Designed miniproteins, single chains, continued (2). Designs and how they scored, part 91

Each design is a single chain, and the fold is of that chain. pLDDT is the mean over its residues in the fold that is shown.

## One batch from the design tools (miniprotein)

Design m7156
Fold by ESMFold2-Fast:
Structure m7156 (fold): chain A 86 residues (1-86)
Amino acid sequence: MSPVEKLKELVLKALENVRPHFSPEIQKLLDELADGLKKAQTVDQILALLDAFDERVRSLTTDVEEDITLGALETGIATLLTSVKL
């Protein structure tokens, strides 16, 4: 697989793993992010989608558990980005 395809696969798996820990409103944003990621062709597009999602979720979440889950997802994605050397 290309590095972009591998990154997309790993990020999509990370989103699936955290999805049950978010509210239905945030789950809708995760589904929109997943659809955007499937259409992304470059690493820059993937990063832009992740940044936009993070900013939007942080502006909407008032739940400490959702904030912790978002922080864990951010850390996981940062580790994946480092691991694929992109």
Scores: mean pLDDT 75

Design m7157
Fold by ESMFold2-Fast:
Structure m7157 (fold): chain A 55 residues (1-55)
Amino acid sequence: MSLKELVEKAAELSYGKKAEVLELEETEDSVIALVKIDGEEVKITLSHEDVKLIE
C-alpha cells in the first residue's frame, strides 16, 4: 500500500499531474509500475535505492 502511494507521488512530482498506479510488480532488484497519466499508460522502473530516497 505505502509503496503504491509512493510511486504515485513520484510520478505526480515528475509530470505535475495526478497519476494512478494500475499495476505494481516487485522484484529483488527493482520495482516496476504501470501508471496512468492523462489517460495514457506508462511503465516506469525504479531501483530499490531510488524508492528508499523518496520514502
Scores: mean pLDDT 73

Design m7158
Fold by ESMFold2-Fast:
Structure m7158 (fold): chain A 115 residues (1-115)
Amino acid sequence: QKMTIADIIENLDKYADIIKKLDIPEKASDIIKALYLVEKLSVNPENIKAIYIEGGRYYALGIKTDDEVVIYVPEDTPLEYELLFASGMKAFFPNAKIKIKRSDLKLLEIELKKL
């Protein structure tokens, strides 16, 4: 039986040790933490819609749609962090085309919570 993102969110406390070991940021929303866990628990990659990446004070959300991954970054993100986040997303989705988009990540996190 495939675990849903909702099932993981309802049981995040049971995965606290794994979350800590995977260095998932405490400031990340429960939906983003759940999406990270979906990947690390070896759930089918087709069920992964977003990946959270952190680099120092910056973070990015990668959204997989068909053959593309769109990386959403804060408006003020330096180019060096865009390249770092693009490389990270390419590691998770080696066959996908990578695109970078500047956006309000808080609005995007609210939208992802509906998944």
Scores: mean pLDDT 60

Design m7159
Fold by ESMFold2-Fast:
Structure m7159 (fold): chain A 73 residues (1-73)
Amino acid sequence: LTEEQQKAGEKAKEAAEKAREEGDASGAAVSMHEAQLNGDAESAKEAAEWAKEADPDGPAAQIAERYAKLAES
């Protein structure tokens, strides 16, 4: 990973962790999407898990799953 990709993934993890603790599933999904755009599949997957934990039945969890798959591709 480039330095920029690592930094983006790190920020995505921090934002997702805060969103998870505050119950903001949408914020977690957005952070996961940013990680996916920077090619950090590991951070995207981790953020997706946190989004599902915050609101497993919500649209954010569905979007997080899709973006996690895109990051792995």
Scores: mean pLDDT 62

Design m7160
Fold by ESMFold2-Fast:
Structure m7160 (fold): chain A 72 residues (1-72)
Amino acid sequence: SVVSQAQKLVTAALSSDGTPTASSVAALAVLAVKEYPDQSQTEDFLKAFFTELAKQAPSLVAATEQELKKML
């Protein structure tokens, strides 16, 4: 599901070697979003992505949202 893909991506982004940055996390979200041909699936993915990011790394949410808006 879109929700499970979003949760898995957030966990992977935060588990990478070194300190995850808002820019690196946003870049992964952009790559995932480009694979969805339907705008509704993109919206569902981003909602689930930021919901999961808020649970695992709340301090990165605002910065990641700003970086994502620059990339889209």
Scores: mean pLDDT 79

Design m7161
Fold by ESMFold2-Fast:
Structure m7161 (fold): chain A 104 residues (1-104)
Amino acid sequence: SEEEEKIEKLRTIRDAIEQLVDWAINTTDENERISLIFLLRIAGKEAVKLLKEDPRVSEEEIAEVQKAFDELITAIENGDVEKAREALKRIQEIFDRIIERLKA
């Protein structure tokens, strides 16, 4: 179903963000980190676009996701591993909450 495809897409984006963050916080190559930050910005934009398509996702939840992505990117740019992990956890919690709502 269209709903099952959307859930699968959200899970794929969630998993991709986790992987990109893990690579970004562990890389010692500044050019690689810049490229990973660029990919994280794209992933965040795609996530927000997908969430905006569903009327069950509130404007407040979309703002929460955008804020968490901004905090994540800033933390990675500053080399703040703990803040990057905290922001990632918030993104994952929001995604998991939305996915569970969509499954109901």
Scores: mean pLDDT 87

Design m7162
Fold by ESMFold2-Fast:
Structure m7162 (fold): chain A 70 residues (1-70)
Amino acid sequence: SELDKEIDALIDEFEKKYNITLTEEARQKLREIVGDDLEKARQALGKLLQYYKETNKPITAEDVEELAKE
């Protein structure tokens, strides 16, 4: 869908800018959690960056669910 593409583009930009990686399952979970809210997506990605930037591991769906969901 159009919104899935917008969220994927945002994730791709974030990965490139900050040298982090989300698994495909993490991308799907993020789309589920944020729905149509790109601001919520940006906020969630900011939280993920804060916790995972230094770990050098891929961000998983479980990581997204734990930190991105209120």
Scores: mean pLDDT 77

Design m7163
Fold by ESMFold2-Fast:
Structure m7163 (fold): chain A 112 residues (1-112)
Amino acid sequence: EAVDLAEVLREASKIPDVEEAIRRIEAALRAAGLEVTGVAVIEGPPRVIVFRARTPEGVELAVIASGGELDHAEAAEVAAHAARLGFAATVLGGVGPGDVDAVLRALERLAA
């Protein structure tokens, strides 16, 4: 069965238990053939969960889950910041307006 990662991220962002949300996202990432190499959580409102994942080809991805949806400018800012930290691509699901600062902080925690 094809795994829609963006949909899994949106649904997991609604789970109140952060550990359960993490387990659900990790299961979906592994089912998609990705290796999970790190996780960071920012729990202030809004809650943001970021995963470091690697493709079989060695491409480093940032996978981001929060309670909302980003516009084009916010998505571009997150992608540019992730690229500066060494991530080749970003996958976004459930990241909303006002989440950007928390997402940037979580990405920096994964890169450090």
Scores: mean pLDDT 70

Design m7164
Fold by ESMFold2-Fast:
Structure m7164 (fold): chain A 74 residues (1-74)
Amino acid sequence: SDDTVNSSNSYLGNMNVSIGGVSNTGSPDVASTVSDIMGDYIDMGNSYIDSGNYDSGLDYYNNGYNIASDYYNS
């Protein structure tokens, strides 16, 4: 539902801020966390696309990719 999606948006935003603060640690634990968060962003992106919100869905895919890219390229 829209309420569920809005709640998940807030949750993912907080997770992104947390990862942004630790993305440069380079630890194996961070790699596992980044992978899990990418999965959450992909799932949310799929949810938005399925509801017809393609711009939001693509934005979530890009955010998940950027988190992984920042981690592996640092």
Scores: mean pLDDT 62

Design m7165
Fold by ESMFold2-Fast:
Formats: C-alpha cells, sequence, structure tokens
Structure m7165 (fold): chain A 100 residues (1-100)
C-alpha cells in the first residue's frame, strides 16, 4: 500500500517525534506537553495509513498514553521512556506491514 519512499518518510517523522518526546521526558516537562507532541506525530502518520492500520495505531496510542500517564503520576520517567520507545517501535512495525 505504501511506497518505499512514503514508508521511509513516515519512519523519519516517527524518529523526529521520538527524539522530541524523549527530550521532553528527560527535561521533566508537563505530561500535557509530551502528549501534544505525540498527538501531532500520530495524526500525521494516520493520514497516510489505511483505515485498518489507523485503528491499530489508535489502539497502541491509547494503551501507551494510559501507561505513560500512570508512570508520570509516580515520577517514573525511566518507565515513560520505555513506553515511548515501545510505542514508536510498534508504529514502525505497522508502517512496514503497510509497505509490504
Amino acid sequence: KLSEEEAKEMVEILREAELEVLEGIRNKEPFEKIKEILDKAVEKIKEKLSEEAQKEVDELYNKAVEKMEEAYKKGDYETMEKIVLEFFMGVAHIILEEKE
């Protein structure tokens, strides 16, 4: 469904968003600001995905946000970083499956 070039562009968007979110977590920025960065990245990615892939991304995102919010409330920034990395890896997998 996705061309090789489109898939590479989407992965680049994910990498940039991942770095921005990780920087926000390391700087201990408010959760709402971290979520805003994630919301923007997810919206951009979903625009180029099939309806089925969009639902998979939404499911991963909802689970990731819930877990991150709980970690944030506990001040567990290391767990937040792990959740963010796992989320972006999952989205990258969905993108690669849409390419094939």
Scores: mean pLDDT 82

Design m7166
Fold by ESMFold2-Fast:
Structure m7166 (fold): chain A 88 residues (1-88)
Amino acid sequence: MLEKEIEEYLALLEEIRAAGISSLEELMEFLGIKTVEELVEFAEKVARIIIEGSQYKLGYEFSEEERKEIEEIREREIEELRKLAEKL
């Protein structure tokens, strides 16, 4: 359920902060991610939780224009993350 996914995501962020993770390589090791594809899947899951969680917390649905802008930002950020991981 979305609410539990948000809570698990927030708990994960707190663990990441406590671990002092400062690089993408350290983050991947912490999460047990071994491939670029697993990292992309993780990033897509996180983006979905953030987007849906924001709508849930705010009590409204994004407009079609807002959804397009959010989707373009998500695709760009995930592509940049993929490129960074491929350099490791």
Scores: mean pLDDT 74

Design m7167
Fold by ESMFold2-Fast:
Structure m7167 (fold): chain A 75 residues (1-75)
Amino acid sequence: RRARIEELAERVTELMRKYIAGEVDPSELEEMEEEILSELTPAERVTILRTAGVPVAEEYGVKLTRLSVEEVLAR
């Protein structure tokens, strides 16, 4: 599982870097990231976003992190 999470974290990091470089549209980025993250638990999604550099994807990362953390705390 850890190896898979690490692989997905690298893929998200690459997408974030391409987005900053202007190579990926916001709508395409959101779709691709959701596809990658859809199979993960809320806690795993938070871990990947933190690893992928929340500062560069703060708007997107903050939204997912906030909702995921609240969901985990409710359980």
Scores: mean pLDDT 58

Design m7168
Fold by ESMFold2-Fast:
Structure m7168 (fold): chain A 85 residues (1-85)
Amino acid sequence: KEELEKLLKTRNGKLSLIQIVAAGIYLKEGKEAAFRYAVELADKLGLSDVEKFMIALMGASYNPNDPTFPSEETIEKAKELLEKL
């Protein structure tokens, strides 16, 4: 929880939180829905076109079988933090 809350304090941290939530959407609704969510929220939060490009690159590497893929608990916590912005 404390580590995720620290991410809200920086632009790169907000990008990371968006990617964590987008990973959850990828599992449920697929890659296109996850990418669309991430780009729209990045626009809302005032992130740059370079940061949106980074989102596109990260989307290409979503692998739910990767042991570093965010857990359901981490995804839920990231979503709660973003909804408070």
Scores: mean pLDDT 67

Design m7169
Fold by ESMFold2-Fast:
Structure m7169 (fold): chain A 80 residues (1-80)
Amino acid sequence: SSAEALREIAEAVKKAGEESKTIEELKEKLQEAAESLRDKLSDEDGEQIGLAFYESAEESKTAKETAEALAERLLELADK
């Protein structure tokens, strides 16, 4: 389901935040995770993931902070 895919991406993002040195590297890892689960995501889910990343990156100073904020937003999307 889309909800399960969003939760998987949230977990991948948290791990990527620990391993990524930059927000750009985190974005690349997010895109890879989303692409691997594309069959389980709608176009609307893809747009919401992009918006969540943008908002998280604007509010954060590090890849880890961005990843934590993004993961929370993705879990919120999964719960709807």
Scores: mean pLDDT 82

Design m7170
Fold by ESMFold2-Fast:
Structure m7170 (fold): chain A 73 residues (1-73)
Amino acid sequence: SLLERLEEALSKYVSKDTAREVAELVVKAMEEGYSIEQIQLLAATKLREKGVSTQTANEAVRALGEVLKEYEE
């Protein structure tokens, strides 16, 4: 599922708990019709709020964007 792919991709950069929470947020945002760019900004904000560094958050969000682009094809 998309949720599982997102959680797996994010868990390379952040804790499993944070990866799951962000993955659930992203799936909900996609269902609500947010663009990939809007979802990436939302995810970056959430990661930063949880204390993830700017560098790590940017890398996680890049990986997230790749998963979302592949899912839309």
Scores: mean pLDDT 85

Design m7171
Fold by ESMFold2-Fast:
Structure m7171 (fold): chain A 82 residues (1-82)
Amino acid sequence: SAQELRRRAVVLSFRALAYRVEGDYRRAGDLYAESGDLLEQAGDLSAASTAYRQSSYYYRLAGDDDRAAELEARSRALAAKA
């Protein structure tokens, strides 16, 4: 269900925050991206856009500029549909 996808996305976002505090920016980026995927599947385009933007930010901190650009573009595309 959409509610179950949203709940799973919230759990992943909190796990991402834990990795952020530890300085593991790649893991944080991965978890925010996965959270965004679940929110997009749930139809929550605004929340998905925010999650992808967070993912982009942490991939950039991890030095993965290509992945960061991909998530940034995905975030903008969803924001336009929200």
Scores: mean pLDDT 88

Design m7172
Fold by ESMFold2-Fast:
Structure m7172 (fold): chain A 66 residues (1-66)
Amino acid sequence: SQQAQQGRDMTLQMLKTQPEDEALSSLPDDIAEFFKEQKEKYGWDQASELAAQKSGERLQQIQQQG
């Protein structure tokens, strides 16, 4: 949970503070693609939240599973 929250916050900060292309290049390709799909459907605010959550969950899973 804490790792997921930290990963989400870090990803969201990158998306807010960096040019979109640079922020997306630092994410896994599937999460970057997911962000682009969500942005087309729901706009940047929703897409950034969803992509950040997905990124945080993946970070937590990697750390918990070894």
Scores: mean pLDDT 78

Design m7173
Fold by ESMFold2-Fast:
Structure m7173 (fold): chain A 73 residues (1-73)
Amino acid sequence: MEEARRYAELAIEAAKKGDSESAQRYRTLAAEALFEDLSRTVSLDEAVERARRFAEEVTKELEKLGAKLTKVA
């Protein structure tokens, strides 16, 4: 959880600096970190769904800051 939050913060900081490439990279790392944490405590299906939703939320925040991102499928 904490590591996923840290990567999400780094993605937001990159977006604020106009670095959309780094913002996308940190968003992916945040989702991966959350999936790893959740996969230890919840079902695989829940871990996948929650990590995807978290990536979508981070993407929306980055888009609000003007970052040009490929949406998570």
Scores: mean pLDDT 77

Design m7174
Fold by ESMFold2-Fast:
Order: sequence, then C-alpha cells, then structure tokens
Structure m7174 (fold): chain A 65 residues (1-65)
Amino acid sequence: SMAAEKEKAEKELEKAEKAIEEYKDNPVVLRSAVHELEELKEKYEHFPEIVERAEKLIKKAKELL
C-alpha cells in the first residue's frame, strides 16, 4: 500500500539522518548516506515530502564533506 511505502521511506530517512549525525567526521559514511538518499529520492519520487526531506539531508551531509 502507499502508506506502507511511505512509512518504509520515512524509516530509511531516519537511518540516514542518524548516520549523518553520528558520523559527521567520517567522509566514507557521509558519502554512503548521500548515495542512499539519492536512491531514496528516485525510488519514492511520487512522495514530495520524502523527496524534500532527502534533499535537505543530502545538503547537510555535503556541507560536512
């Protein structure tokens, strides 16, 4: 269902956000998080809130790189 897909996307966003926060000084983890978030944007492109949240996290991770 669409609701289950959105919930799965939200959990992936939470994982990425925690990884960025915990590993702010680890470029390998930050680059991996950016890659995962870019894939998340493609997979859930029809959920604007998910795309917007992923873009904000990508920006934060890139600012730390």
Scores: mean pLDDT 84

Design m7175
Fold by ESMFold2-Fast:
Parts: structure tokens; C-alpha cells; sequence
Structure m7175 (fold): chain A 67 residues (1-67)
């Protein structure tokens, strides 16, 4: 839901503020909280050739995986 995505956005921004980026393990945890399998995050990051994203990039990816 949009409410779940709003909470995820806040969590991702907090992670970025503390660590400078959202890493794979952190993104997996946020995705699982939204009902997205961690394996789908791994596939998406592997396709992008990346192990970390900004909070805004991570949120955009989660929106794509939920569509």
C-alpha cells in the first residue's frame, strides 16, 4: 500500500543518513517487510550490477518490484 511505501521510504532515508547508502542486506530486510521476497531484490541488484543504492533509488526499485 502507499502507507507501507511511505514507511519504507522513511526507513530507507534513515539508513542512508546513518550509513551513506542502502546496502543489499538492508534493502532485502525492507523488501521482506513489504512482502517482497528477498530473492527478487537479489535478482534486481544483480541485473543492475550494484550492491548498494541511494534511498530514492531503493524506493524506486521497491515500487517496481511491487507493480
Amino acid sequence: SESDLARARETLREIEALYGAVDRDQLRAVAEALGVPAEEVDKALDALGRDSLSADEALALLRELLA
Scores: mean pLDDT 86

Design m7176
Fold by ESMFold2-Fast:
Structure m7176 (fold): chain A 81 residues (1-81)
Amino acid sequence: SELEELLEQLKELLEKEKNEKLKDIISGTIRNLERLMETKTPEDKEQALESLKLLLTYAKSLNNEELAKIAEQAMRVVEEL
């Protein structure tokens, strides 16, 4: 699925990331997305969206265009679930 592909991209970025705060945010986002994929509950969807919004904000503040694009794509996919 598109969400599984985006999760894999986030995991690849996490392995390359050197900023400790951004690593924590990416890791939290991955966990929330994996939780949503397992449970498919409205509550886990909301938590995933909140983590993605935080990730997007942080990515934009650091001018990380690649991460911002992935976060925006993941938000769109999650919102359509």
Scores: mean pLDDT 87

Design m7177
Fold by ESMFold2-Fast:
Structure m7177 (fold): chain A 73 residues (1-73)
Amino acid sequence: SGAEEMKKALEEALELWEKHRHDKAVIEQLEKKAAEAEAKGDKKTAVYYRMKAEMIKMSEEEIQELLEELKKL
């Protein structure tokens, strides 16, 4: 089920990129949520929030490469 949870997190991150790509305020909020989760010892949630923040920073070319890779799974 770890693979299924990771796939879901990636799908959520892609949806967030589509709606909020390069949005600095959204990136900052995600980074803050990651820090809060880490402070609570929730490492898994912290990783997911950091992943989402990093993905919405990505260029269109980087996202296209990621989508192409996901299609092969």
Scores: mean pLDDT 80

Design m7178
Fold by ESMFold2-Fast:
Structure m7178 (fold): chain A 111 residues (1-111)
Amino acid sequence: SAMERRRKLLKELAEIIEERKESLIEPIRKTLEFYKGVGEEAFLYLYNQALSLLDPNKPLSSLSDEQIAFLSIGLIYEELGKEAIEELLEIEDDEERVERLIELLREASER
């Protein structure tokens, strides 16, 4: 089902971020800075375009760190709302921000 596919996507993104934690610190920070700079509407437009370009026959682990960061932040916005993005923006420690994003993806996968 669509809901099962969504839960799988959220779980797989959390696993990929945990595996690539060190390399994803800067892409995640840059994605959040981009969100803050362009605003909600422009970010969601670009996120929906990126989501539509996903090849269902390719593993998510084939995506670049930039793609993983962008899709993960967009999905957290979609599942948990802007308040979750605001929480991530308020975290000053880059490593704690990545850990919190992983937690939010896992929490969203259980909804």
Scores: mean pLDDT 87

Design m7179
Fold by ESMFold2-Fast:
Structure m7179 (fold): chain A 66 residues (1-66)
Amino acid sequence: MKKEELRKRAYELALELLKEGHSVQEIYDKVREELKPIGKELGLSDREIDLVIAEAVTEAVRDYLA
């Protein structure tokens, strides 16, 4: 499903940015900037895109710190 692919991309990007030493706030900003155009192309609303990114970044932070 297209929404699942956006979530996977957000997760992978967030993990890369965490490994590079970016703050959680910087990660949210960078992931949103990169993936918002892709999410719009997939037909998702801004709210749906923000929710997918929030879920993916939260999961990436949890997994990275584990």
Scores: mean pLDDT 81

Design m7180
Fold by ESMFold2-Fast:
Structure m7180 (fold): chain A 80 residues (1-80)
Amino acid sequence: REERLERLARAAAYLLEKFEKGENVDPEEAIRETGESLETLDEAADAIGLPGGVGKERVPTTLSPEEQREVRRRALELLG
């Protein structure tokens, strides 16, 4: 559980940084840069409320609303 939240937070931080810079997220680059699967990247995007996500098919998040808030909080902390 904790390792999953850490992975999602790191993926979310990567996506949030790209979004803030106005850059498009390439799925293959995102996988390479984060080391996470496309499904994990899509779940991270949904957890922090980013529009669009990374892939065409989104994985439904299994995170509770509290876990989604925690992922978002950690992602923002990772960005400074």
Scores: mean pLDDT 70

Design m7181
Fold by ESMFold2-Fast:
Parts: structure tokens; sequence; C-alpha cells
Structure m7181 (fold): chain A 74 residues (1-74)
């Protein structure tokens, strides 16, 4: 689906940005764990056919990307 493609693209971008956090490996690990949790929430929502939960997970992944970008640009 279009949501699945968008989450996959955002997840790849977050993973690439986390790899650039070489001076803060603990924060990199925390962001990685948060992304994994959000992807798990999305997978559960897909299995439950819960469109609202899928959209919520996508929104939270977008928020995580913004947080990672803000940290890298600090």
Amino acid sequence: SSLEKEIEELSKEIEEKIKKMTQDPLKAAVFGARLLALRTDYDIAVKQNDQEAMERALREVKELLEEVEKLLNS
C-alpha cells in the first residue's frame, strides 16, 4: 500500500541519519529502538486492519524523523 511504501522510505531515511550520529551512540541506539517499536505498532495495525492505527504510526514515524533531523542540525 502507499502507507507501507511511505513508512519504508521514512524508516530508511531515519536509519541513514542515525548512522551519522557517530558522536552520540547512546542517542543513536535509543532512536533505533523507538523506530523499531513504531514499525512493530504499524505491523500490528496492518494485521488488525486498523487504518487509524496505521496512520497514527506513520505520523509518529514522521515526528521521529523531525526529532532526529533537529538533533543532527544542532
Scores: mean pLDDT 86

Design m7182
Fold by ESMFold2-Fast:
Structure m7182 (fold): chain A 91 residues (1-91)
Amino acid sequence: SLVLSKEQAKLLLTALVEGVKTAIELDLPQEVQEKLVDLLAETAKELFPELSKEIEEIKKKIKERIRNKDKKGAIELLDELLKKLFEALDK
């Protein structure tokens, strides 16, 4: 398990979400976009094992939006995921 302060966890999660958004906005190959979503999801599950099922469900929805070329929808779900993870850190 990752041992991070709340501030460090927020920085890591923000950096990973921004990395995925950048890959989507720059139209990097779909495989690269999906691998970055996988990295974000696995990191989030390591920090929040109690949210693993919810993280997995959001991951699948983000990948579906990427495959459908719905950039805006994918970014909206990334923002929802980040908000959810920050709320879990702040309780």
Scores: mean pLDDT 89

Design m7183
Fold by ESMFold2-Fast:
Structure m7183 (fold): chain A 58 residues (1-58)
Amino acid sequence: TAAQELLRLLDPTGDGKLGEHAPGLLRSLGFPFADQIKAGMPLTPELKEKITRFVASR
């Protein structure tokens, strides 16, 4: 799904942390909480859910 591909782009190494480009990518997509997102932050289950819901709403 589009959400699964986005989540893979946000954590390309699979280490469970947001990659360097993740804040910029989320901001460019208009994610409503992008300003609170920073590289190196954990990609938590709560954040995954928010991103998945955001993608599903478009």
Scores: mean pLDDT 79

Design m7184
Fold by ESMFold2-Fast:
Structure m7184 (fold): chain A 64 residues (1-64)
Amino acid sequence: MEAVYRLLTPGLIASTPFRVLQPGEEVTIDEDTLRVREDGLAVAYSVTYDAWLLADAAGLERVA
């Protein structure tokens, strides 16, 4: 399921080359791929970038 998230902290897109997303940027994520690790790192597939997003889970705000 696709959803739009706003970054409250910087994120990384695992493309080639890597892209840094700034706080305030929005990304469409496939929520079915969203996983949060014990260290608080969220990993999800970004439909916007056709690549994996790595971000602080506490820094992800669902906006749509």
Scores: mean pLDDT 85

Design m7185
Fold by ESMFold2-Fast:
Structure m7185 (fold): chain A 74 residues (1-74)
Amino acid sequence: MSMIKEKYKKLVEEKEKELEETKKNADFLIDTQRRSNGDPDVIDESRKAADDAVKKKKDEYDKTKKDALDKINK
């Protein structure tokens, strides 16, 4: 069985976990600020930063998944 396939599967799973953790941290940060200060402008800035961080991790996950599929299918 291909050891390469298992290696790339683990890399994709690790990136998926990082994405999920980033999403959870983003939600927690926004929820905490909403409960703590209630300032809409501060919450909006934090949400934008959180969305940017999640998007970056999603792009990394998508790229890793695509690269893994390209290598597994060869």
Scores: mean pLDDT 76

Design m7186
Fold by ESMFold2-Fast:
Structure m7186 (fold): chain A 73 residues (1-73)
Amino acid sequence: MTLEEFLKLPLDEQRRILREGDELTQIGVIAAMLLKGMDRETLERLLDEVGRPRSLLDQAEEIVARLKKRQAE
């Protein structure tokens, strides 16, 4: 699922994907939201709301940092 596809979903469906999706899907979605400029505080609130660990955000930030490093080359 792309960020564009995810953002077109109803809010309840976005929350369901974050709550019920596999770990890789959750990390990918969070990384895409970070790349779009969504702040960490907003993402922490979303993860708390859907009952998912904040460690997913840490993993997503690592992916974003790696992508930004490649872009700087």
Scores: mean pLDDT 73

Design m7187
Fold by ESMFold2-Fast:
Structure m7187 (fold): chain A 75 residues (1-75)
Amino acid sequence: SLAEARRVVSRWLRENGLDEATLRALTGFTKEELARLIEPLPDEAAQRATIASILDYLLGRARAERLTAPLPLPA
């Protein structure tokens, strides 16, 4: 289900030490904005594929940012 997919995303973010501020810094989107981006897709399979693509992108970006640039996180 989409709820399960969102739970997987939230778990991945938590396990990889990424919070919403870090997510926004890497992609320009909050969790709520990502959810809205997924919602208008025609079916659950398309939504899952989009989530998978976002996770792959986030993994690549998180690794690059952790190595080369300080992230603008709130104190």
Scores: mean pLDDT 54

Design m7188
Fold by ESMFold2-Fast:
Formats: C-alpha cells, structure tokens, sequence
Structure m7188 (fold): chain A 93 residues (1-93)
C-alpha cells in the first residue's frame, strides 16, 4: 500500500531523533531491507512485544519478497516498537 508506506516514512522522518527510526531509515535508503527488518524485529522484542506478535511478524517477513512491502514492514515494526516505549509524540504528529 503506497499510501501506508508514505505515512510510515513521514512518521519515521518526523521522529528521526529516535535512534531506531534513524537507523531503519538509513538501512532502507542503503537498500539493506532484510537488515532493516531484523533490526525492527529485535527492537520489538526489546520493547516487550508479545511473543505471538513477534512470530506473526517473522512469518510476514518470510513471505514478503518485494522491496516496497519489506520497507513497509520494517518501518511499521520500528514505529510500533517506539510506540510500545510510550513515545506519545510519535502517535500525535
């Protein structure tokens, strides 16, 4: 979904002061999408995401083959990890 990817990119850029979001964006811009996904999954685990949710995202990562969907997955997971840490400003901007 191009609109959803654009929203994720905008949110990540607005909060690029968050080290995780900055690093995920850097990996995406470098074409290192699988590394971006792995970093976001690790961040989700460290933020206290439920094990079932992590397993669901791991399955989505395995079934995601195109660069656009990989970017959306990495950004979505990174934003969710930041939100789980109660970054209230990220959800309201």
Amino acid sequence: DPEKIAEYRELARKHADEPLLRRVLELIEAGRLDEAIKLALEAMREAGADEELIEEYERRAENTTDDESKEALALGMALEAVALRRVEAALNR
Scores: mean pLDDT 77

Design m7189
Fold by ESMFold2-Fast:
Structure m7189 (fold): chain A 84 residues (1-84)
Amino acid sequence: MEEREIEEEKERLREIYRKAGREVPSDEELRHYIEVERRALEAPSNEAILEEIKKIPDPTLATAIALRAIGERIDKELEEKKKA
């Protein structure tokens, strides 16, 4: 991931924490959280995604990743339906 993409992902996470009314994590924590989210989203099955999410100690991050994973799976299924 390029530095520009990392900065965009950090700002997305900052906005999630702001909207949740939670303290915004440090830049170093956000870099780690981006890596955690990428690993979870790259998981090969719904069960594997849940396993990765269960390893996350921050409930705001865990919830945000879970919602994003669900949304991406729904979007993928809807795109497959659209092509049928």
Scores: mean pLDDT 76

Design m7190
Fold by ESMFold2-Fast:
Structure m7190 (fold): chain A 87 residues (1-87)
Amino acid sequence: MAASRAAAEAFHREAVETARRYLEDLKQGKSLEELIDDVDRAIAEGRVPEAIGGFAAIGSYLLGTDRPDDPANWAAGEAAYREYRAR
């Protein structure tokens, strides 16, 4: 986990960059289910910034916004991921 402001900012930037790539993949025909599988793998492998980026992309896609830097989109994406995993 990031313990300093600089480390937290680097973590956030990496997550947002990952979210932008995933959001572009969704726009180019990648399914939401494929992205959820990628997030599941990232969590299993301990790749936390990639998992958070996945949540941001899911949330931005579902809310119809191109704002993967918005924490509200991260929360929405995490909720959708958790609901999918509960099925």
Scores: mean pLDDT 76

Design m7191
Fold by ESMFold2-Fast:
Order: structure tokens, then C-alpha cells, then sequence
Structure m7191 (fold): chain A 59 residues (1-59)
């Protein structure tokens, strides 16, 4: 049943992309924290707030 297999493959790809984005985000935050810890915390909060606002607009 091709539809179920296609859905599983798409789900696996999506999860893989999310994991990659998370790793990239963490690396960027860590790099900023090494140079300016205060800026890293500010960017993290701003980023999380932007995502939350974006999700609210989708719903």
C-alpha cells in the first residue's frame, strides 16, 4: 500500500530536517555564547517568541 509507505518516508524526512535545524540552532547559540553570553540568551528568547507568534498565526 504505497500511500502508507509514502507517508512514512515523508514523516522520516520531516523528522530528520527538524533534528538538523535543532542542531544548527544549538551550534549558533553556543558560538554566540562563547563570544557574548548575554547576547546568546537574548537571541534565544527572541527566537522562541518569534516561533510562538508564528505558530499562533497558523492556528
Amino acid sequence: EELEKLVEELKAQFESDLALDRKIRNKIIEQIAKEDPNSAEAYKLLFDKMIEDYLKKLL
Scores: mean pLDDT 61

